# Designed miniproteins, single chains: the designs that were tried, part 10

Each design is a single chain, and the fold is of that chain. pLDDT is the mean over its residues in the fold that is shown.

## One batch from the design tools (miniprotein)

Design m314
Fold by ESMFold2-Fast:
Structure m314 (fold): chain A 62 residues (1-62)
Amino acid sequence: MLSLDQISAVLKRVVDNMPLFTPQQREEARNLIQQLQDAWSAGDWETLERLVRQLEELVDKV
């Protein structure tokens, strides 16, 4: 189950870890965040849930 608090927490983790990312990981994070913003604006919660998971996996690499 995806909540606004979970989305905010994931975005905070990504931003906080951005300086530790490789250039490739930063580009991946940037692309995922842009997709997340688009899905949020569209109300596409299934896509939001997948994108949040992908961002969590990206942060877990750090």
Scores: mean pLDDT 79

Design m315
Fold by ESMFold2-Fast:
Structure m315 (fold): chain A 64 residues (1-64)
Amino acid sequence: KDELIAQAKRLIEEAKALEAEAAKTSDPIKYTGLLLRAIGLRFQAGLLLEKAGAPREEALEAAG
């Protein structure tokens, strides 16, 4: 359980880093690619939190 939560937190931090990088780019293709990757990481983090038994609201916030 704790390992899954820790992994989810790492994925969320990676997603935040990608979102910050997207904010710095003037290339619309790179911007979209970075955001889509961040969304994918947040979705995966949400699944890990759900598997760990975290509240649905917490999992949905991670995924969104």
Scores: mean pLDDT 77

Design m316
Fold by ESMFold2-Fast:
Structure m316 (fold): chain A 79 residues (1-79)
Amino acid sequence: MDPLSVLTPEERAIAESVRDKETDLSVEELRRRISEFPADLIAKAFVFAEEEHIGDGDSSYEPTKRQLSIALLFLEAMS
């Protein structure tokens, strides 16, 4: 599977911009805000979030919140 094939060059640039950012929102608030977006965009956001999550074998329990955070930031950046 090639996550990059799902993301356009523009979406990848957005992903690069938001991957170094973080949000202080709770999991509850993250879920609420994400649910406002269309399902298609949410799917793309999770593809991006998975790519960041896996990096260099950096697997952990905590990145569940990180996945939600960067997914929301990606969705908001695409506006």
Scores: mean pLDDT 65

Design m317
Fold by ESMFold2-Fast:
Structure m317 (fold): chain A 80 residues (1-80)
Amino acid sequence: MEDEYIEQIENILKDILEQLKKAAETMSPEEVEKLYKEAVEFINKIIDYAKKNLSPEAYQRIVELAKKTIEEMKKLVEEK
């Protein structure tokens, strides 16, 4: 069950990154920055949920996935 949830979160994070990448190509820097901040806030909500509701091992996996996604999103915003 937790593995299925982690897979769902991984897919959500990939989708967020792809949406921000498309936004970086088509939107103004100000709009991309706004979307980045909203995405980070949403990802932090996922981390908080995992901390409260999942095993320590599942939480750690989600944190690592989230950190990687946020770092890749930062690169997209900084290159815009």
Scores: mean pLDDT 82

Design m318
Fold by ESMFold2-Fast:
Structure m318 (fold): chain A 120 residues (1-120)
Amino acid sequence: MSKKVAEEIRKLIEEAVEKAYKEKLSEEEREKLAEEVGEKVKKLVEENKLFDKEKIEELAEVIKLETYVMIKAATEYNLSVEQLKKIRAGTGIDEMSENEKKALEYYEKKFREFGLKKAA
């Protein structure tokens, strides 16, 4: 994956999380937003031409699920995009607020349930 594609994927996730948080989207709207991010990621990765169709579909599904989990963490624990980046990275655990720690536990649990690799 090119650096530009990775940056675009990160921005799509961050924008989706911020939108869901600011607009207080319903659960159905959050699911649709995560699906839209997955579709956009699929198109971006298809432009790369270095990945098999199966790998493109797998990546899109992973990003869709990650986006959904991040949206839920943000909305349930009232976290900013910056706090979510910290949780996703697993950095500064000792400096985390109680809400950030609960969101991290939720994020890690959901990633295990979906069989997804823990985000670093």
Scores: mean pLDDT 70

Design m319
Fold by ESMFold2-Fast:
Structure m319 (fold): chain A 65 residues (1-65)
Amino acid sequence: SLSQQAAELALQGKAEEAAELLRKAMEEDGNDRHGITAALGALGRGAEEAGEVEAGRKLREIALS
């Protein structure tokens, strides 16, 4: 899904491209807010599991702020 791709881009530090994909996910018929929330959750978990605990935490805080 677009939300999944956005989460992957955000984990790679490509915040602008991640934001563009999240925008497109919001434009799809269906679960706009759910998709965004899931992408943010995946971003935090993925970074933590990849061993980038500090970076993942910081990225998630910025995304939620």
Scores: mean pLDDT 61

Design m320
Fold by ESMFold2-Fast:
Structure m320 (fold): chain A 65 residues (1-65)
Amino acid sequence: MEELRERFRKLAFEGMKVAYEKNDKEFLDKLTKLGIEFGKAITNNDVERAEKILKEMEELIKKAK
């Protein structure tokens, strides 16, 4: 779980930086929603769901670059 939280923190930082640089509200909204879902997955100790959300965040950020 701690490794998943660290990966999320790095992805959230990168994603927020991209969102602010591009001023893309739709991207920011999608990133925020994924962050909320990740928080729920961590609270429920759902490692598989948390991992899936991290992959979705990685793909979203890569597509936005």
Scores: mean pLDDT 82

Design m321
Fold by ESMFold2-Fast:
Structure m321 (fold): chain A 95 residues (1-95)
Amino acid sequence: MKEKIEKEKAELQKAIDDRSLTPEEVLRRILKIKGYSDEFIEEVLKKVRELLADPENIDLQVYEALLTIAIVTGSPLENIERIVDEILKLIKEKE
């Protein structure tokens, strides 16, 4: 049970280290590891894209930039997960 989540996290960390993933792909994989449905994940990604298109949405733009920096600098997955949690909170507040 725990081994499956640890394996998925290890595979994600390796993909981040290999720099093969976009920020959107990292967000998708983290949400999947957290147990969200594919339907919910696609709704979240759509909302992130819509909110990022609004230049007045500075908070989300800052967290998206932090996510990108964390990915390109090879930050520990725990730090990337914290940024994803903040993005989810902002999306829920914008409902």
Scores: mean pLDDT 76

Design m322
Fold by ESMFold2-Fast:
Structure m322 (fold): chain A 72 residues (1-72)
Amino acid sequence: MATPEEVRALVEKAKEEADKLKLSETSKSIFETGAELLLRRHQRQPMTLDEVRALLEALLKNAISADKALKE
């Protein structure tokens, strides 16, 4: 199982990657909310590093997709 420290490091790195993508405020909020829920889930049900990475990748892809859909 991943340690809480490893999960926090992966989340912070993913947030940095999201910031580099210059997402809209709405898409950033979606990603940040998902990442916070992921951290809470890990506290209750510890995940492997591979599971955390896969979920963070899915959250980032979802935020990018939402940003493209919100082009107004």
Scores: mean pLDDT 79

Design m323
Fold by ESMFold2-Fast:
Structure m323 (fold): chain A 78 residues (1-78)
Amino acid sequence: MLSPEELAALRFLAAQGGRASPTRLGAWLISQGVPGERVREILERLVARGLVERVGAPGSADEHLRLTPAGREALARA
């Protein structure tokens, strides 16, 4: 079962066309009331569950988070 914060992260990625930088997603979650210390935990759990994928080299211009088909299905069922 997805937490409200995990659903918020997936909804944000879907609204951004299925991809966004980790920094942008993190800033968005904080603006929605998610504590900064939980942002990393939420992202790690979404990646571990295969709902979000990290793409590109860390710190590069091509670094982004990608919403997976499994992530889109999880969001549609929520």
Scores: mean pLDDT 80

Design m324
Fold by ESMFold2-Fast:
Structure m324 (fold): chain A 73 residues (1-73)
Amino acid sequence: MTQEEAERMKEEARAYIERHLPADHPLAQEMLAIIEEVIEEIQRNGFLSKERYEEKMQRYSALAKEMLAELAA
């Protein structure tokens, strides 16, 4: 992952969260933390293992679905 790709990923996540949830919302903070963990691990190790990628993607997807369910209520 390039530095430019990492910055874009963070900005897109923040923009999405900012539009749908307050910045201080626990779900928003946890979703952003997962994105930051992914970026940091790729920068540190040069890659994410398949197992860790799937684990983080499942956590992110679950939180995103929970967020959308709250917004739809």
Scores: mean pLDDT 73

Design m325
Fold by ESMFold2-Fast:
Structure m325 (fold): chain A 70 residues (1-70)
Amino acid sequence: SAAAFQAAHAALIELVRAATAAAKNIEEAEAALAARLPEILAALDALAAVATPEQKAALAEEKAALEAIA
């Protein structure tokens, strides 16, 4: 549902924002994201569970990119 997607998407955005809030450059932002990677991946999986097939493909690519940081 749209409501479930919006809730999951908002949770993901809030996690990324909170994780990178203190970062002053790209390197610090990447390190901050890597430190919170399990939470971000869980949020992506929750979003994918309520996404359309087209959105799931895009989310899978983002998940793979984030996992490459680890």
Scores: mean pLDDT 77

Design m326
Fold by ESMFold2-Fast:
Structure m326 (fold): chain A 75 residues (1-75)
Amino acid sequence: SMEEERRRLDEAGRLATPAADLITEAERESGLSPEEVAKIGRELGIELEHDDPVELARGFVEEAEKIARALLEAG
């Protein structure tokens, strides 16, 4: 149902938002260009695939610290 889909998306958003904020702050503090950030993302080779948006968000959260650290170390 639309209500269940909305609840799953809301839960995924709650899980992913702190992780996305962490990466955004790391990008800002690193001083890297968007092109340099994209290159680091490709080099990390992170691929997240799942039919459930909550499970995608959990995978993103687990990788977020690694992504943020890589950005800060490159800047």
Scores: mean pLDDT 77

Design m327
Fold by ESMFold2-Fast:
Structure m327 (fold): chain A 114 residues (1-114)
Amino acid sequence: SPQDLANLMARLTVLNGSIWFTLKKAESQGIAVPPETKEKIDNILNEISSLVKDAVDKAEAGTLSDSEKESILAQIDSLNSQLLAELSKVLDDDSLAEVQAELDAFNEYLRSVL
């Protein structure tokens, strides 16, 4: 529904904010987050956001094919794995587990709505 797609975009905004908040919290606790790690995380999050936005726009237009949906979800799964690998370099196990849970919850909702 249009409301489910709007909720998906809202959840994406919250997810992005939560990940950056977690990194800022780590830095505030004395963890050095390298600029190259931040750049990779920013690039991955921007790619995920672009894929989700494209899928939402096509779903709203009624033009999202099953094949295109499967391709987008596979790309997002790959990007989530890359994101967790970058985050694992700087986050402790507890913080990493929280981000993993947030990504899993977002992905489950994404699959249910598309």
Scores: mean pLDDT 89

Design m328
Fold by ESMFold2-Fast:
Structure m328 (fold): chain A 76 residues (1-76)
Amino acid sequence: SNLEEALREAREVAEEARREAERAETVEQGIGAVLRAIGEIFQLSLKYGVEEHLGEILSVALPLAMEGFRAAAAKT
């Protein structure tokens, strides 16, 4: 389904952002990675015609991306 495809690609985007945020040297770089992921996920919702499910997609994807910040913080 379109929603399943959007969720799959959103997870991939979030996982990339997670790795980028974890490797970030500054808070601004980490925030930038997450904000770019949100923008890409929004575009995916438009691409698959599932904008009404954007909140559901973000509820799955954002925690994955944010885990990069938690991992980075744990190193300090």
Scores: mean pLDDT 82

Design m329
Fold by ESMFold2-Fast:
Structure m329 (fold): chain A 60 residues (1-60)
Amino acid sequence: MQQLQQYRDAMVNGVRANNSPPPSVSTYRTAFRTRMAQAGVTVPDAQVTQAAQAVYDDVQ
């Protein structure tokens, strides 16, 4: 889903710009779930988890 990828890219850029250790994958997963719910977009939990893991991996 295009919106999920946009949120992932934004999170990666934000974490890298702050030059801080990344939060846990669970933190990213919760953030994605909250944003998707606010946008009224239904995304399977597996895709949300994969996006959270990708953000975590990209910022390490």
Scores: mean pLDDT 70

Design m330
Fold by ESMFold2-Fast:
Structure m330 (fold): chain A 63 residues (1-63)
Amino acid sequence: SDAEIEAAFNAADTDGDGTIPVVALGAMARSMGRTPTDAEVLAADTDGDGTVDLAEFRAFMSR
């Protein structure tokens, strides 16, 4: 659910700036029993800056 996705994102956003590193996205997905490819993780970073915001995280998790 969206609430579960938001809770997971907030837990990974340790500095509260509204973004997480792409590495944290991959690690979180694996901790939830998923095996994303590097291409899928990189595709979540739509602006290529090495960070993922909540909208990008939702898109990745809801695919």
Scores: mean pLDDT 73

Design m331
Fold by ESMFold2-Fast:
Order: sequence, then structure tokens, then C-alpha cells
Structure m331 (fold): chain A 65 residues (1-65)
Amino acid sequence: SDPALKALDEAISANDMDALLKALDNLNVAQLSEEQVNAFIEYAKLSHNEAIVEELEKFKQQHFS
């Protein structure tokens, strides 16, 4: 959902792992594309927070082949 995508963006910007995990739990995966997930991973890489990148890559592997 749009609110969960906004929460994910804000968590990445803040380097907030707890907020990130909560936002990921609230995402509607059925309406989310692999391209959108890749965009969030690239965005997280710009912040140089390896833990956030790893959690996003784990989410991608769990939900997208």
C-alpha cells in the first residue's frame, strides 16, 4: 500500500532498522513489483547502511525469484 511504501522510504532515509522492518511487514507484496524493490535497494545503498541493504535484499529473495 502507498502508506507502507512511504513508511519504507522514510525508514531508509532515517537509517531506522525498526521502522524498516515494520514497513516491510505492512507492504502489500501482491501490488509491489521487483523493480520497485530494486529501487529501494539502490536508494539504501546511497545511505551506506549495509544492514538496511541486507534486509531489503533478504525481503527481495523471500518474495521475488
Scores: mean pLDDT 82

Design m332
Fold by ESMFold2-Fast:
Structure m332 (fold): chain A 72 residues (1-72)
Amino acid sequence: MKEIEEKEKKATKKALAELLEELTGKEIVEATDEDIEKAAYKWAGGNEKAAKELAKIFKKVREELRKEKEAE
């Protein structure tokens, strides 16, 4: 078990969740695909390619956090 890798992944998820919440004004688990896509576009500064890649990452984080919430 690698503590460093676990802490990095946990910190990254938390940072992305906080960023999405700030950008959308909603809890990450309640953010719609449109909310995430809009947030990614704003974060990417209008770069369409970067926005699409960020939206995929944000959607993945949302699904992972939904699973964690259901496991509690």
Scores: mean pLDDT 74

Design m333
Fold by ESMFold2-Fast:
Structure m333 (fold): chain A 58 residues (1-58)
Amino acid sequence: TAASSAAGAAAGSSGGNEAGRAAMEGKLDFPEQAQRAAEEAGGPVAGKGAYAAALSAM
């Protein structure tokens, strides 16, 4: 359930998603940085969601 997992990570980690988005905005770098920022805010599951979202945005 890739779509449900991605949606769940995004919805369940609004704060974590904000941190990930802020990192992407400042760094304009690879999905790995968004993943790390989200992991710091929401843990490994949030990190995976941010990585997938960043890849989709590219």
Scores: mean pLDDT 59

Design m334
Fold by ESMFold2-Fast:
Structure m334 (fold): chain A 100 residues (1-100)
Amino acid sequence: MKEVEEKFEEVLKIILDLMRETYLSIGVDKEEVDKEIKDEEEYFKKLLEENPEEAVTLLGGQVKNLEKFLKEHNPELYEKYKKKIEEAEELIKEVEKELK
């Protein structure tokens, strides 16, 4: 579980950083972005404690959805985060294997 938690936290950090940059790039207010990122982080951390399989499935879905969104709507930001997105996808695959 500790190794799963550490890998999950790494993916979550990558996704939250990317979400912050995405929201700021489309003109969302910094205070609103900070609130949304904090709420999302707290939500996923609680979900990991209560239902780790569901947390991993949902976070993996977020990685894929965010990658698709950026490829279609913000290709410059996608290129900046491409390596981090690939890292997040590999970490999610490892966590899924450890939970099953």
Scores: mean pLDDT 82

Design m335
Fold by ESMFold2-Fast:
Structure m335 (fold): chain A 58 residues (1-58)
Amino acid sequence: DLIKKIEEERKILRTYLENNKNIKETAKELGKSQSTVSKIVKEAKKLLPHFLEDYLNE
């Protein structure tokens, strides 16, 4: 389900920013592996760089 995947990815990105861009703390808080969080953050930076820096920091 594409919608559920997008919702999970957004949750991970939001938590990543709430934790001052700390992959380890984000993984711990969400019960995910650091590799999963790192992969999603890397893909988001490639596809939506302004979301991470502009939208959520403004």
Scores: mean pLDDT 72

Design m336
Fold by ESMFold2-Fast:
Structure m336 (fold): chain A 71 residues (1-71)
Amino acid sequence: SLVEEVKELLDRAKAEGRLTDEQYEYYKSLIEKEKDNPLALREIRNVLRTLLGENEVDKERDIAFVKEIKK
């Protein structure tokens, strides 16, 4: 789902040092608030992708971070 994708990107951006603790908590709260708003979730996704420096999806990296989130 879009919510799961955006949460994964958020956790990855935090893990890579692209976000401060304050920014991480802000976006986490925003995702929970806007979970039923696809337009807001797509906007957050675009911001997080930009922070990660991704013009193209790095599929291998995305798979690795999904495993980290699952412990």
Scores: mean pLDDT 72

Design m337
Fold by ESMFold2-Fast:
Structure m337 (fold): chain A 69 residues (1-69)
Amino acid sequence: SAEEEIEKLEQLFGVTLSPELREELLKLPASTIRKLTELLYNKASREEILKETGLPEELVNRLLETVGR
């Protein structure tokens, strides 16, 4: 589920998403969240993350900031 994939992302990076960011991710398919987590873990560029996920630039920026990039 989307919620399980968010929890995996939070555990993997040792972060807690803001309620606003969590709500935006909950609107996404679980597969998209999993792909996002894999890209972030592998230190993919912002451009690659945008291309591979099709997510809005603002959402990707907030995620990168949250994981310390």
Scores: mean pLDDT 85

Design m338
Fold by ESMFold2-Fast:
Structure m338 (fold): chain A 95 residues (1-95)
Amino acid sequence: SAQREEDLKLAAKYKELAEEARKRAEENPSDIGAWEAFVEYTKKYGEYLSRAGGPKAQPEADEKYREAKDLANERIAAYRAQKQAAAEAAARAAA
């Protein structure tokens, strides 16, 4: 149907936006907002995928959203740990 085609186009658009946000975040790890955008766009991708595919698409949508959240959380935690280690090293050098 025309509605299903539109939902699939929106799913594809949000998938592309999620991939762009992830690329920005990987190129600039300090841009936590890019990781947040990646998660939100992946959620929107899943919403439109589920609208187009019905209940059978829901597990894929849920898995992609979970994977996006796990990846974003892991990368943000790693960046924060690196920043803290750098600050501690700078403080020791200044003492």
Scores: mean pLDDT 87

Design m339
Fold by ESMFold2-Fast:
Structure m339 (fold): chain A 60 residues (1-60)
Amino acid sequence: SSAIEELRKRFEELSKTHDNSTVLQETALAANEIRIKTGNRAVSEQLNQLVLEYAEKLKA
């Protein structure tokens, strides 16, 4: 979906210029903004899962 693609693009852009902690915080905030904008429960669940997956990757 466009919402998932928007979050993926934001994560990649943030990862180029920020440390892992900042990337995670900003990605979580972006996901919340997208969730509010779409108002769709299924998309909200997918966004939350993607944020958790990014958090695990950034721990490496």
Scores: mean pLDDT 81

Design m340
Fold by ESMFold2-Fast:
Structure m340 (fold): chain A 75 residues (1-75)
Amino acid sequence: MEEEERERRIAEEGLRRGKERFEALPEEERDAALEEARAKVRWAQENSEDLDEEELIEAAAALAFGNLLLKEKAE
């Protein structure tokens, strides 16, 4: 139960932070921000076993943010 609650908190907080970052981002910075988000996600995937909760939340936020940018770019 504790691990399930932790994973849920990480996912929910990450999604929230990612959405807020996307909504606050100036249009002219979106391409640069997408590349930074992709780099952060790759780094987190390579180091997932060593990440603390805050780092996992930030990785989840970067993933959510990057997905929102990719979805906007596809439209």
Scores: mean pLDDT 77

Design m341
Fold by ESMFold2-Fast:
Structure m341 (fold): chain A 80 residues (1-80)
Amino acid sequence: SMEIEELVRELVRAAIRNDTEKVKELIKKLVELGLDEKAAQAIALAARVDIEKAEEVINSLDVPEWLKEVALEEIKKEKK
């Protein structure tokens, strides 16, 4: 959904800037929309590591392929 897509992009950006309170808020919202909490936490962690490690973390998640693509696209945009 567009809402989950936007929240995932916001989560990546908040994690990169180390906004811990915003990261917690966004994880809670994503969980309320049906995303697994561990998956949301892993996306936030992936945003803080290098691109190669981020790709490994995101690709290991049990989430739809489109969600992995959205997360990795935003991580790559922010780290250019």
Scores: mean pLDDT 86

Design m342
Fold by ESMFold2-Fast:
Structure m342 (fold): chain A 78 residues (1-78)
Amino acid sequence: TVSEEQRREEENFSIISMEINRRILNSELAKLEAQLSELEKQGGDKREIEDIRSKIAGVQEELKELDTKFQERLEEAS
């Protein structure tokens, strides 16, 4: 039997973990966007540009899913 106190600790840990992950993903997105901008300025390889865009799209999808979960958890906690 999971105690109410243990459930509360798990919920708090989940919210903190989500916030940390969101910061990591935002940092990764910024790095990828900087790489894309640099490749475009240099007239870089089209395949490399497409690969970076694909990675950006993946990180953006993960951020949207995480933001949705984070918002849902905040609403449940309030």
Scores: mean pLDDT 77

Design m343
Fold by ESMFold2-Fast:
Structure m343 (fold): chain A 74 residues (1-74)
Amino acid sequence: RRALAEELARRARAAGLVSGISVEEAAEELLALTPEQLARIADTLRGLAAKLAAAGREEEAATLAELADLAAEL
């Protein structure tokens, strides 16, 4: 589970979704979230990915969909 949280944190940081915090700090925050909070994050990211795809932003949509899958596995 730790490795999944670190991967999600690293990808979110690379995508510009987190700033001012370290990958380790972001991973700790993710591991502290409840399953309900993680499911809500995954749903939000999937919704944004669908909107980006509809707007022709395929690469950004793919990135958010990948982050949603990682959040759902946590």
Scores: mean pLDDT 77

Design m344
Fold by ESMFold2-Fast:
Structure m344 (fold): chain A 56 residues (1-56)
Amino acid sequence: DLKEKLLEEARKRYSSENIKKITVHERVVLGKKYYVVILEFEDGYVLAELYSEEEI
């Protein structure tokens, strides 16, 4: 499951950070699948990472 893989990789990559929430969204646009990983940090900083299925 690519969504689960992205969630685990995000947790591992940012394991030293004070993360409040991690969310992974799956979307299909013009027949191509994309994933958005949204990380919310305890200090209020928000980071969004975009991946195409081909990059995973």
Scores: mean pLDDT 78

Design m345
Fold by ESMFold2-Fast:
Structure m345 (fold): chain A 81 residues (1-81)
Amino acid sequence: SMIEKLEELLEKVKKAKSKEELKEILEEAIRFAQENQDRSGLAMLTRLYSEMDKLSVEEAKKALAEVLEVRIAELRRQEAA
């Protein structure tokens, strides 16, 4: 499911140790959003991608985790409806 994939990506974010790893996870998340027509997720992820070079590793981890958590929460609400 979309939720399972996003939770997998969130776990990768928590384990990431470098900006390169975070960019790879973010690129995977962007591709997944495109493939699944997740326009809201795509907008948030592409915005974060444009700002990645301005963020520290910890700031980037927090920002990417927050985007993924927001998308997981929204999809869970849609499944409950």
Scores: mean pLDDT 85

Design m346
Fold by ESMFold2-Fast:
Structure m346 (fold): chain A 57 residues (1-57)
Amino acid sequence: MESAVEHYESREEVSPLDVILVLEERKPPGWEERVAAIRRELSAAGPEALAVRFPRG
């Protein structure tokens, strides 16, 4: 899964949430920093995605 994790991050067909799940399951070296970086990206877009389901500010 080590090399596959990097391919997951580069693949647009795989969502950032799926990458986080893989990293949390496999726990390769540096996974904590990777997860934190992905969570920051989702933080910028996550409220927008959630607003689609719940029209709340």
Scores: mean pLDDT 59

Design m347
Fold by ESMFold2-Fast:
Structure m347 (fold): chain A 78 residues (1-78)
Amino acid sequence: SMKDIQLQITKLLMRLAALLTEMELTKDPAQRAQIAAEANTVIQQLLDLAKQLPPEDQKQVIDTVDTMRAQIDEIMAA
């Protein structure tokens, strides 16, 4: 159901936020890169699930993901 899809998206967004926090707390660049790779996997799962949502809700997920990708890039560039 759409409610089940929304719940899965919420869980993946929570996981993505936790991974971003872990990246910020990680001092080792190689370990940080590994966490970034995991975050990108979660992003792909989010985008795949979002395809099952109405266009307006799908756009909100895409925009959120794009913002989080920019945050990952900023952390990795530091």
Scores: mean pLDDT 87

Design m348
Fold by ESMFold2-Fast:
Structure m348 (fold): chain A 56 residues (1-56)
Amino acid sequence: MDISSVSPEFEAKLAEIEQKIQSGELSLKQAADLVAKLDEPAAPLVAKRLEELDAQ
């Protein structure tokens, strides 16, 4: 599956947030809130996925 419709800056920011989740610096809820604040079309969808994972 190839998705190439996101900006390089958004992808880099998501990578930083994901690294912080993996290191335990951010919870899934905190990461979802941070992602939702990004000015990107895909940000709300990514944030919602993170919230759904935390709600499980």
Scores: mean pLDDT 73

Design m349
Fold by ESMFold2-Fast:
Order: structure tokens, then C-alpha cells, then sequence
Structure m349 (fold): chain A 82 residues (1-82)
């Protein structure tokens, strides 16, 4: 289903972003900082309103998908040790 595909894609993207940033904990603040840093690399600077929207979105991601993101991040960390 579209909902399952969106969930899987979101979980994978967020876990990969955290892994590339060397982040071990799936928290709203860590997701916010990782996304902000990635956008800055692409020349995108967020204003205060956009930063607040990203913080709220990061909180919702952790509430809805935090366990799945954590599992995917642990999988990526295990692969890197092999």
C-alpha cells in the first residue's frame, strides 16, 4: 500500500541520515539537527518558522516511527561493523 511504502521510505531515509551523521540515539532533536545539517550542505538555510516546523515534524516522526527508525539504525550499525 502507499501508506506502507511511505512508512518504509521515511524510516529508511531518517535512519540513513542519522547513521551518516554518526548519531546513535533516535530523538526529535537528533533528527532535527541531522536534517538541518543536510539541508545546509545543499545550500538551504531555514528561517525560524521553518526550523520550528522541522522540530515539530521531528517530534511526530519519533512518536509515530521511532522504534522502526531505531531498528533500522541498529541494522545499519551492525552492517558497518561487518
Amino acid sequence: SLEEELRKNMVRMVAELLFEAGIDEVTAENIFEAVKKELAKKGITLDEKEQEELREGSKLLVEEYGEEIKEELERLKAEAKA
Scores: mean pLDDT 83

Design m350
Fold by ESMFold2-Fast:
Structure m350 (fold): chain A 67 residues (1-67)
Amino acid sequence: SAEEEFIRELLAREKDPAVRVALHEALRILREEGVEGAIEFLREAIAKNQDHPAVVAALREALEHLE
């Protein structure tokens, strides 16, 4: 799907291990639960990583494209 391809594109460019782990999990949820499940996961991940601005920025980019 276009959403899966987009997350894979982000993963190809991402260097931060925490962002990579979150994007892999978002991709798994997208496949199993669909777009809404992936959106909810990304919102929670952003909330949990507020002390890491670079992680938040990367996850917000993924969220904006799925919304």
Scores: mean pLDDT 84

